# Designed miniproteins, single chains: the designs that were tried, part 22

Each design is a single chain, and the fold is of that chain. pLDDT is the mean over its residues in the fold that is shown.

## One batch from the design tools (miniprotein)

Design m789
Fold by ESMFold2-Fast:
Structure m789 (fold): chain A 87 residues (1-87)
Amino acid sequence: MEKARRAAEGAREAAKLAAKSEGRKAAVGASAAGISAAGAEASAMFGLPGESAARDARAAAEAARRAGGEEGEEGARIAEEAARYAE
């Protein structure tokens, strides 16, 4: 439970940071990161294994990188660290 929650928190932070990125790629990246963060949150809510939430957190990290900029890179870093902890 705790590991899945941490992955969900990391994925949500990635989505927030992706949303702060500017430009056309920010909207696409933020939307994708938000969907992945919702998946990780659902995994944590339903008590699924940390691996499930970690997978969604890694997807949120990739989406944050697509959003780009320092915010996108920071979001990716946070989500990847949370995913590693959850595994």
Scores: mean pLDDT 79

Design m790
Fold by ESMFold2-Fast:
Structure m790 (fold): chain A 91 residues (1-91)
Amino acid sequence: AKEEAEKGIEAANKGKYEEAIEYFKKALELDPNYYYAYINLILTYLAAGKLEEAQEIYNEFLEKFGDDEEAIKKFYEMLSVYNETGKLYVP
């Protein structure tokens, strides 16, 4: 899961959004509770201009992790870094 997410981050940071999306989806297939893959998938869809897809994955993220204070905090931290730098990461 983490290895696939790291490959997705590398692809996304190179502008290879379709490749990044595939890696993040694979990370979620391996570990459906790995919320860093959800966050990076949302941010990758936003970077690719796929707003409807970003909204769909965001709704899934909130359904699974909306009561997880740490996951929600990490979402806003990672979104802030993306908005300031254009970069994705895993803590």
Scores: mean pLDDT 84

Design m791
Fold by ESMFold2-Fast:
Structure m791 (fold): chain A 84 residues (1-84)
Amino acid sequence: AEETPEKALEIGNKALEKEEQGKYEEAAKLYEEAAKIFEKLPDEGSQLRAAELYKKAGKLYEKLKKYDEAIKAYEKAIEIKEKL
């Protein structure tokens, strides 16, 4: 599977489209997929993007009252930022 910054950005853009359509669960999952790709890349820019995408997923899970998923996403964002 191709896990490049370009692929992660494409998935992130699809997440934004789903969010704009009110498809919050699909959007949250796509934000997490994009975040996982950026998280595997060692550069600071990719790590910052991963943290931001996990935060976006967390906010959407919170809107859906999926608090366990929201907490996990927020914890991932915090963990990444603390390593920078």
Scores: mean pLDDT 86

Design m792
Fold by ESMFold2-Fast:
Structure m792 (fold): chain A 60 residues (1-60)
Amino acid sequence: SEREELLKRLFDAIVADDVARGLITPEEAAQMTPESYFERLAEDLKAAVDAAIARQKALA
């Protein structure tokens, strides 16, 4: 689907940029998948939101 193609191209571009910037190795990049990458992003975002809510409650 167009959505899957777009997500793959976005993932490939991000990974290529991270390798070029020395943030990850080419071997690490080859082992990554769009599915695992976006799942981790969703979990990280949830954790960040939960932390922000906890901070707001502490500062009320």
Scores: mean pLDDT 78

Design m793
Fold by ESMFold2-Fast:
Structure m793 (fold): chain A 80 residues (1-80)
Amino acid sequence: SEEERRRQLRVEFEKWLREISKEFNKYADEKGLSLEEKQKMEFEIVKKARELYDKLLRGEITPEQAKEELKKFVKEVMEK
């Protein structure tokens, strides 16, 4: 069903977000980022994650593409 498909995509996407959050927190700690800098970066990451999740639900992007695009975006945010 569509409901089951959406539930499975949500579970998978939440798993990726947890993995990415761990890497970002490690990066933030290693760089000694201020609370303000960390919050600004987290806001950008959350915004991108929501955009990718919407595309996933619409079938515009595959789960693999969404995960890779999110990881790439997080790296770009960290390299700023």
Scores: mean pLDDT 81

Design m794
Fold by ESMFold2-Fast:
Structure m794 (fold): chain A 115 residues (1-115)
Amino acid sequence: IEEKLKRLQELLEEIRKETDPVRAYRLFDEAQRLATEILLDPSATEEQKRKVFELLLEAVRYLLELARKHRDPVGAYTAQQAADYLVTVSTDPEIQEKARELGEEARRILEELEA
């Protein structure tokens, strides 16, 4: 768990430094896969699970910034899918609300790119 959490934090830092959308999406896919492993681990504490959700929310936010900067509908769609995933797998209303807000932001970016 601790090793996986550390790797997840490292992936988030790589995403924050990434300027190429395609590479950022690949890093995010790896982060989401690792996060799922932690969330499904019966030894994971509620505090560790909450930290995973917080890290994924930050990653989705960066994907949205990158998608807006590059006017990339694929990135916006990827972020929307990720936000929907977080709403589905989290039982924490606060995490669900934050994920819903990011999903709405992704939808707005997609609408802006259509205009």
Scores: mean pLDDT 79

Design m795
Fold by ESMFold2-Fast:
Structure m795 (fold): chain A 56 residues (1-56)
Amino acid sequence: SAAQEEERKKILKEIAEKLREIGDQIDAAIAKARELAAQGMDKLEAFLKGLKEHLK
């Protein structure tokens, strides 16, 4: 419905705003993941495993 679509857009905007509050840290982590991907899949997989453990 239109109401559900409006609420979805509102939630996505609020998520984006909250993520920007810690955006520097997120951007740094993404940049590190990209760098590791260039070095090899094993390093990228290790990074993902560590990230999942940290966020748990």
Scores: mean pLDDT 78

Design m796
Fold by ESMFold2-Fast:
Structure m796 (fold): chain A 63 residues (1-63)
Amino acid sequence: SAEDARTEAEIARLRAESDKYLEQANKFLKEGKKVEASRKYAEAIAYDLLAIGVEVERWLRRR
């Protein structure tokens, strides 16, 4: 359905944001910028948790 397509797009968007932050974190880590790397890892984790939250709500709605 259109609603399911929108939900899948939102999950994909959140996961893509998480991946971008993870890549930035790994680049900072390779440069020895530990503080910047840790901040980007935290942001990646936050987006992953948001994506999981959307997936869980979708699962609960479907039963």
Scores: mean pLDDT 86

Design m797
Fold by ESMFold2-Fast:
Structure m797 (fold): chain A 88 residues (1-88)
Amino acid sequence: SHELILRAIGTALRAIGLLLDVELIKKKHPNLPKEVKEKLKEAEELAKEALKLALQAMKTGDEKLLKKAEELVDKAEKLLKEVEEELK
């Protein structure tokens, strides 16, 4: 359905935005504390997997893949927000 495709595109764009934010944080903060660095790495890995699953869902129309991608991007956003708060 068109709705599934639009949701998949939206999820993919969210994941891309998170990956760009991760790269900006790495550039601005080359010497992060270990705990913050581990959270940032987890957020990056979740965002990469979410992007992969969202693109697969767009091609296959698989609602379960889309739901998984949405859950992963939500988790990545939460972790990245925690990292950003630690850096203030």
Scores: mean pLDDT 90

Design m798
Fold by ESMFold2-Fast:
Structure m798 (fold): chain A 57 residues (1-57)
Amino acid sequence: SSRQEELLERAEREAVRLHLENPEEYSKLSGVERIRLALRELGVSEEEIEELEALLR
């Protein structure tokens, strides 16, 4: 739980940074898509990303 909370917080910060670096491309993405991309950039596995997405439902 604490690890998942930390990963989501880091992903939100990374998503903001990525948006600032390439706003034209990121403005096309939904919030969920931005978090998913940020998690991938942080090196989080696809399995962990799917688990985190399930928690947001």
Scores: mean pLDDT 78

Design m799
Fold by ESMFold2-Fast:
Structure m799 (fold): chain A 56 residues (1-56)
Amino acid sequence: SADAEKGIEAARELLAQGDAGGAVSAAGMAVKTAEKEGDEELAREAREIMEEALSL
């Protein structure tokens, strides 16, 4: 959904700026939103961003 996509975009921006904590938070919210709406692909993308942020 648009809300999950916005969360992913926000998480990517935070990750690019070196804000690992912000990126994890935004990506985690995007995962939950995508899962509620049954969007498995967006949920997967959000999880990948979260894993990247946790690796910083």
Scores: mean pLDDT 82

Design m800
Fold by ESMFold2-Fast:
Structure m800 (fold): chain A 68 residues (1-68)
Amino acid sequence: GAAEALDLLYDKYSNDPDFTVSKSGDDSLTITSNGSIEKQIALTLQLLGDYPDLTVSLSGDSITVSAK
């Protein structure tokens, strides 16, 4: 479900030096790219393709991923 997807994304990107990840409750993550818009775009496309049951929104260099 969405919760398992969010946990997987947190584990994956919290160990990636190109990203900073924070949890917002059990239902959302904020993922910030560390100075690369190309990496932000690539992550956004991956999230839309692999996790269609999640809502993805962009704000500057940050991506918020939430359960629908």
Scores: mean pLDDT 75

Design m801
Fold by ESMFold2-Fast:
Structure m801 (fold): chain A 60 residues (1-60)
Amino acid sequence: AKELALENLKKGIKEMLEEGVSEEEIRKRAEFAADSIESLGIASKEEVLKAAEETIKEAK
């Protein structure tokens, strides 16, 4: 559940970075994903956004 959702988020971010999507656009999409994941009770928005930022940082 939570772990799978976060792994899918990380994979999506890595794929977007490889395709040349800007960090600004990736962060915007991560915010929409975070809102959806939080609304489903899977993880908090803060936790999802932290995972997204860590993934972006690691890919640099």
Scores: mean pLDDT 79

Design m803
Fold by ESMFold2-Fast:
Structure m803 (fold): chain A 95 residues (1-95)
Amino acid sequence: MKKEQLEELEKEAEEKLKELEELKKAIESGEISKEEIEKEIEKLRKKLGLSKEEVEEWKKKYNLSNGEVLLILKEQVAQKELLEKAKELGLDVIE
């Protein structure tokens, strides 16, 4: 196994986790406005190829707040970016 590539991927994952924790704290403390949350949801939704209807169905089905939706979308983007980075580093085992 390529230790250097695994260490680089681990550092990227740790950075993404810190970003998610900081975002969660900002949402819980009210540092991020409702308008800013909605704007970020729209941006991330488009990046992930999700329709407005799909996001609204998630909110209704799981009784999610806009803040919770933003966190879920951020996690999905982070996971996609980590998978793309793993592929770029030649880690074929991860699809």
Scores: mean pLDDT 76

Design m804
Fold by ESMFold2-Fast:
Structure m804 (fold): chain A 60 residues (1-60)
Amino acid sequence: DLTEEAREVWRAYEEARRRALAAGLSEEDAERIGVEEAQRVAAQRPGLVAAGVQVVAPLR
């Protein structure tokens, strides 16, 4: 399975969200930024794209 690639996407999400929260942004903005970064990383990973992996999360 694509565990290492999925972990990289998750790490990108966590880092972006943590930075947004540290900068004083709302949970909603932090979630949006995290999802956007995770989607960007996932789109750059051919293995995840070939496997049909999509990053979908409601913004809060």
Scores: mean pLDDT 70

Design m805
Fold by ESMFold2-Fast:
Structure m805 (fold): chain A 115 residues (1-115)
Amino acid sequence: AAAERERLQRVYEKLKELGIDLEFRAVDVSEIAKEYGLTPEELAEATGEVVREYLKKQPKLSDELIEEVAETVALLTRRNAEADPDGRMRAFVPADLTEEEYKERIKKIIEKKKK
């Protein structure tokens, strides 16, 4: 929705002011979601955690900004998964993170939460 896009735009502006050119892309994780029985909410939570851990490696980001970015991508991931007419689940992740690396990270987070 418009509110989620406006929130993402504000995040991009804050990152750009810090000299960080970070872009997000959608990754299809429908196979992982089916294998682990993930809801859109569970996928969103796992995606937010991957993004949070990724951004903690950036020395110029405050904990508050990292959390704002993680919450924003989690919200977008959840809303897009809930609204997909074909039931596909797509996660929003940093564009420089490969699809394979993202899938490995999300699997580890899901497995840890199921114990």
Scores: mean pLDDT 76

Design m806
Fold by ESMFold2-Fast:
Structure m806 (fold): chain A 81 residues (1-81)
Amino acid sequence: SELEELLKEIEELSEKFQELAEKAKKGELTEEELEEFKKEAEELTKKAVELFKSLGDEKTAEEFERSVNGAVEKLEELAKK
């Protein structure tokens, strides 16, 4: 189902976030890796928001968008250090 595919993509993005956050702590995160993550996060957010809204769950769509935006902001701050 589309929901099962989305949940798998969310898990994969979460795993990637953890890997990039550890790289950022070591000063090894590249601008290319950060920009690639941002693009993947934006694409996944659009897909998730559309799916959750189609299911009548606007609150989950909003919470997901905020969570992804928060993850991107944390990664950007770690990259600046």
Scores: mean pLDDT 82

Design m807
Fold by ESMFold2-Fast:
Structure m807 (fold): chain A 67 residues (1-67)
Amino acid sequence: TAAELERKAREVTEIARKASLEDQILAIKAIEALHNGDIAKAREYASKIKNEEVKKAVEELIETAEA
């Protein structure tokens, strides 16, 4: 549901706070793309994330949106 996607997006944001500003921006852009239904763009932003934990969290968020 949209509410579950929002909850997971908050979790991603919390994880991203430990990473670089660049990774934080990419995570936010990926979340924004998912809210707009642009899964391909969200995946593109996720692929550019350098921090492994943040990248994994964003990838799991994308999988949730596809389910």
Scores: mean pLDDT 81

Design m809
Fold by ESMFold2-Fast:
Structure m809 (fold): chain A 80 residues (1-80)
Amino acid sequence: SDEERIRRIKDAMEGMLSMATRDGDEKAKRIVEEGLERMERARSAEEAFEIFLETSEEVLKEASPELRAVVEAVVALLES
C-alpha cells in the first residue's frame, strides 16, 4: 500500500537523520530535515520516493564519506 511504502521511506530518512546527527554532519542533517518536511506533504508513494531520491542526492554531494556509504546502501535497498 502507499501508506506502508511512505512509512518505509520515512523510516529510512529518519535513519539518515540519526546518522547525520550522531556524526555531527550539520549540513547533511539540514538537508534530511528539509526532505522530511517535504514528506509531510507527500500524497503518494511515488511522490514520497521522488522526495527521498532528491534528498539522498543532495546528501551525497555534501556528506562525509562514511555517511555517503550508508545513504548509497539505503538508496540501493529501497530501489530494489
Scores: mean pLDDT 78

Design m810
Fold by ESMFold2-Fast:
Structure m810 (fold): chain A 59 residues (1-59)
Amino acid sequence: AEEAVKEGLELGDKIHQAIQQNLSDEEIREILPEEVAETIKKLRGQAAEDAASVRAARA
């Protein structure tokens, strides 16, 4: 078993759970590495813009 793969899967599961629980960016920074928390914040911002574009197309 490769430890790097296990660590990656565990990190991915924590990220998924944090997003599903709708944790704040501050709470995510407390439980995940700072670089990962910054990436999640950027992805959330992009997803919000994409959602706004979809709403504009439906309106």
Scores: mean pLDDT 69

Design m811
Fold by ESMFold2-Fast:
Structure m811 (fold): chain A 66 residues (1-66)
Amino acid sequence: MMKKIEIEAYNEALEVAKKLKKIAEENDPEKTEIILYDNGSTDNTVEAAKSIAKENNIKLKIIDKS
């Protein structure tokens, strides 16, 4: 069973990276999926999230809410 963790972000690359790293450290990456609701970020927020998820082998789904 996959544990789903939902987070929302807008133009906060550093804070998103910190949140995802903490989630990866506190949960089993193989049994956890992060759902990121992006409110149309114009910075590298989505790229930061993808990088951290890849480095920690955690599944990430991006939903664009813009």
Scores: mean pLDDT 79

Design m812
Fold by ESMFold2-Fast:
Structure m812 (fold): chain A 94 residues (1-94)
Amino acid sequence: SHMSREELLGEVQATLLIMEVALAKKFAERGDEDTAAELIENVMKRAKELYEKGLLSKEQLEDILKGFREVSDVATGKAREVAEKAIKELEKLL
C-alpha cells in the first residue's frame, strides 16, 4: 500500500506522458501534424530515458505504446510516420 518515492515519481511521469500522448492525438485529429509529431517525439524520448533508468515499469511503457497506436490510427503524414517510428523504438525495449 505504500509507494516508494521512486515509484510515485514514476507513476506521475507515466501519467504526464500518457496525457501528452492524448494531447498529440487531439492535434493529429485536427490536422496539426507538426504539433502532434513534436509531442510524440518528446514523449518517446522521455519514455525511453525513464525506462532505461528503471523509473518506468513495463506496464507503464505498454500504456504509452497503446496511446501511440491510437495516435497512429487517426494521424496522417508526418504525425503517423513519427508515431509508427516511436512505436518501433519503444517495442525494442520490451
Scores: mean pLDDT 87

Design m813
Fold by ESMFold2-Fast:
Structure m813 (fold): chain A 55 residues (1-55)
Amino acid sequence: SMEDKLKDELDLGIQKVADEQRERLERGELSLEEAKKLAIEEVNKLVDEYDEQLA
């Protein structure tokens, strides 16, 4: 279904955000607090996009 596809896209998007921020943290490009803040902001944006597509 369309909902299943959107959920899969959301899950993949969240995983990519986590992976990207983890790699940047491991490379010393971000502090732990900065990585957490950016991950929260990007995940919230993905969730908002998911909610908008379901509406």
Scores: mean pLDDT 82

Design m815
Fold by ESMFold2-Fast:
Structure m815 (fold): chain A 62 residues (1-62)
Amino acid sequence: SLDPYLELLKSDDINVVLEALRKMAEIDPAFARGLLEYLISELPEDDPRLPALRELLEEMKA
């Protein structure tokens, strides 16, 4: 299920967040992409996590 990975999204470590999103995409790629797009939209433009999140989104769209 997705519940354990949703908890990992609260991590301060971006690598943990990225791994959780990748695992979620293996289970439900449409949900994972939507969630990633939502996270990107909620962060300020200068957030240091944005480049890594945008890169992952491009990988998921391929």
Scores: mean pLDDT 81

Design m816
Fold by ESMFold2-Fast:
Structure m816 (fold): chain A 65 residues (1-65)
Amino acid sequence: MSETEKLVVAKELGEVIEEARKAGASEEQIKRMEELKEQALKAPNVEEAEKIAREALEILRQSKE
């Protein structure tokens, strides 16, 4: 994964985490999303990073309910 792609994923996940906080997500949910952000940055390729990002988006979706 290129440096630019890693920065884009990190920025997007940062925004998703901020939205989750504003939506009233629990500290446990926020901690899990931060862990997923770190895992995405350590991913060997874009496809794996995107899979991890989708899990974070699912947590955001659940926090809005």
Scores: mean pLDDT 76

Design m818
Fold by ESMFold2-Fast:
Structure m818 (fold): chain A 65 residues (1-65)
Amino acid sequence: SMRDLMIAYLTALANGERAPSDAPEPEELPPEVRALVLEGYRLIAQGRPEEARRLFEEALALLKA
């Protein structure tokens, strides 16, 4: 399901892993989850991967709620 793909995608990001090949596009994520994921990518671009992982963990928790 789309939800399972989103959970797999966010779990990979939270673990600092490469996104799976069947990862959903950012536009397919709920708005609040998408905002956290985009901010996480901004932090990675700034050389702050540890802070990015925290945001991805928060996004995953929010999606599972």
Scores: mean pLDDT 77

Design m819
Fold by ESMFold2-Fast:
Structure m819 (fold): chain A 94 residues (1-94)
Amino acid sequence: AEKLLREGTELLRQGKYEEAKKLFEEAIRKSPEDSILRARALANLGNALLNLGKYDEAVEYSEKALELLKRIGASEEEITLFEMNLSIIKRAKK
């Protein structure tokens, strides 16, 4: 899962949003349900979807990532970062 997350993030930086989306979907599938890896994969999938213009799905996955982080007791710093990302996505959608 960690390798898929890193490869997907690199594709996202390259603007290869459809390829990045597929790797993040696989990372979610291969990550434990209550894990930081799954939360990060969900958030990165949201970012890929945002760049593909799929705003509703981007919001949905970003909210799922934030809910998971809060459920597993992630750091306040990580929660704040994900809240900021969700806010950016919501503003892009209007």
Scores: mean pLDDT 83

Design m820
Fold by ESMFold2-Fast:
Structure m820 (fold): chain A 58 residues (1-58)
Amino acid sequence: MKLSPEVLEENREAARESEERARELEEEAKKNPENKLLEVKAMFLRMVAEVERYLVEA
């Protein structure tokens, strides 16, 4: 089943924002390699961004 154009655009924008947030957190994790919590948080947001991109591209 295909999403409506409006919903597709919203999901595309959300995926873009998630990608940027994941990138920012990954940069912070690089600056603090000893902070395991920050590393885990960055990985989690990256996974969320990938799932959102997959849903938009499917």
Scores: mean pLDDT 76

Design m821
Fold by ESMFold2-Fast:
Structure m821 (fold): chain A 66 residues (1-66)
Amino acid sequence: GRKVALVGGSTEEKAREAGEKAMRDEGADDVVLAVGASGEQALAEARRLSAETGAEVGVVGAEPGR
């Protein structure tokens, strides 16, 4: 199946850095940016995308414990 990385960050720049790392290091096929999202919000969005698309969705760049 297709692998998608959902990247959270307090700024667009931080989200882009996390997205580049996910594509390079984790082998993600696509990156979705969730700028300004908390870790909890990013996890909720990843669950939604996985349910809607059937893809494996991972979260990177989100703040831990939120």
Scores: mean pLDDT 64

Design m822
Fold by ESMFold2-Fast:
Structure m822 (fold): chain A 119 residues (1-119)
Amino acid sequence: MITVTESGGGTFAEGSSVTLTDKYSGEEEPILVSWWKQSPSGGTTFVASIDLKTGKTSYASSVQGRFTISYDKEKKTSYLNMNNLQKSDTGTYYSVVTVINSSGGPAFFEGQGTQVTVT
């Protein structure tokens, strides 16, 4: 079974730093990894992405300059480095791994998320 497993969540002080990780277990090489936040009040918002064909990264305006996304191909692991945490960063963080399936179309895999609380 193909899995995406996010980790690194917890309770953190405002102004601190944390790195979230996602591990992908599939055999197909990912083409895109993106991170999304489900807020405590509801709503899911884009956080960051990395295009694994080009290396190009993209960030939501609210996290630009504070967060960085990277990917380790050997470990099949994405990292979301979250600097200068704000209380508004509180939420459940999900990673979505995109691959091209055997039919030539995109397939999307996501985990159950990892909870970040900023106090």
Scores: mean pLDDT 83

Design m823
Fold by ESMFold2-Fast:
Structure m823 (fold): chain A 71 residues (1-71)
Amino acid sequence: SMIDKISELSRQFTEALKKGDIETAKKLLEELKELGVLSDEEMERLKKLIEQGNYEEAIKLLEEIIVRKIL
């Protein structure tokens, strides 16, 4: 299902950031955008947090966006 795919991408995003794999994290955000989960503005906010090293904040923001749009 789309929900299962979104949940898996979110999990992979968290794991990528915990490993410091910024390139993988950004690719996962692009996949979420292609699925219609993220707007251009939300993508910009998430990328800015990642660039600033605010990984926990980026993880929380993505979870809030998913809950708001899917749940």
Scores: mean pLDDT 86

Design m824
Fold by ESMFold2-Fast:
Structure m824 (fold): chain A 92 residues (1-92)
Amino acid sequence: ALELARRAAELAIEGGLVALKEDPSSVTAATAAALLGIGGLFNVERLGDALAGARDALGGGRVLLEHSKSEEARRLGEEAVRLAEEAIRLAE
């Protein structure tokens, strides 16, 4: 669960950065996704909390899917959501 949550958080951060680069009109959503990914990574790496980390990463990925016009950012967001949902299922 921790490794999946970490990977999901990393993908949310990467997706947020890609969204900032490719779609400046979505700067608020891209920033929110990156910050949620950073929070998720903190929960995993500093607190050892896979469930909290995965939930933050899930939020970040969903923001990218709903608000980013970047195809690459949405692809990264979709993968973040997939891994985060898997981490949540394993942590429960």
Scores: mean pLDDT 84

Design m825
Fold by ESMFold2-Fast:
Structure m825 (fold): chain A 68 residues (1-68)
Amino acid sequence: SMEKEEEIRREIAEQQAAGYVESQGLTVLDAEVEELTETKAVVRVTTTEGVFRVTYDLTTKKFTIERI
């Protein structure tokens, strides 16, 4: 179903965003999707050093990171 496809895309986006933040040398405590479209996910990533908003392009697999 479309709902299951969205759930899978959400899980992938959370994992990719958390992995990206970890690659920057941060310890991830939580990752939660704030926005999900067919081409983009916005994930709130909580770390030991603060909270970040990560925008993940689902087609190009590119990341933009912003501290909040």
Scores: mean pLDDT 83

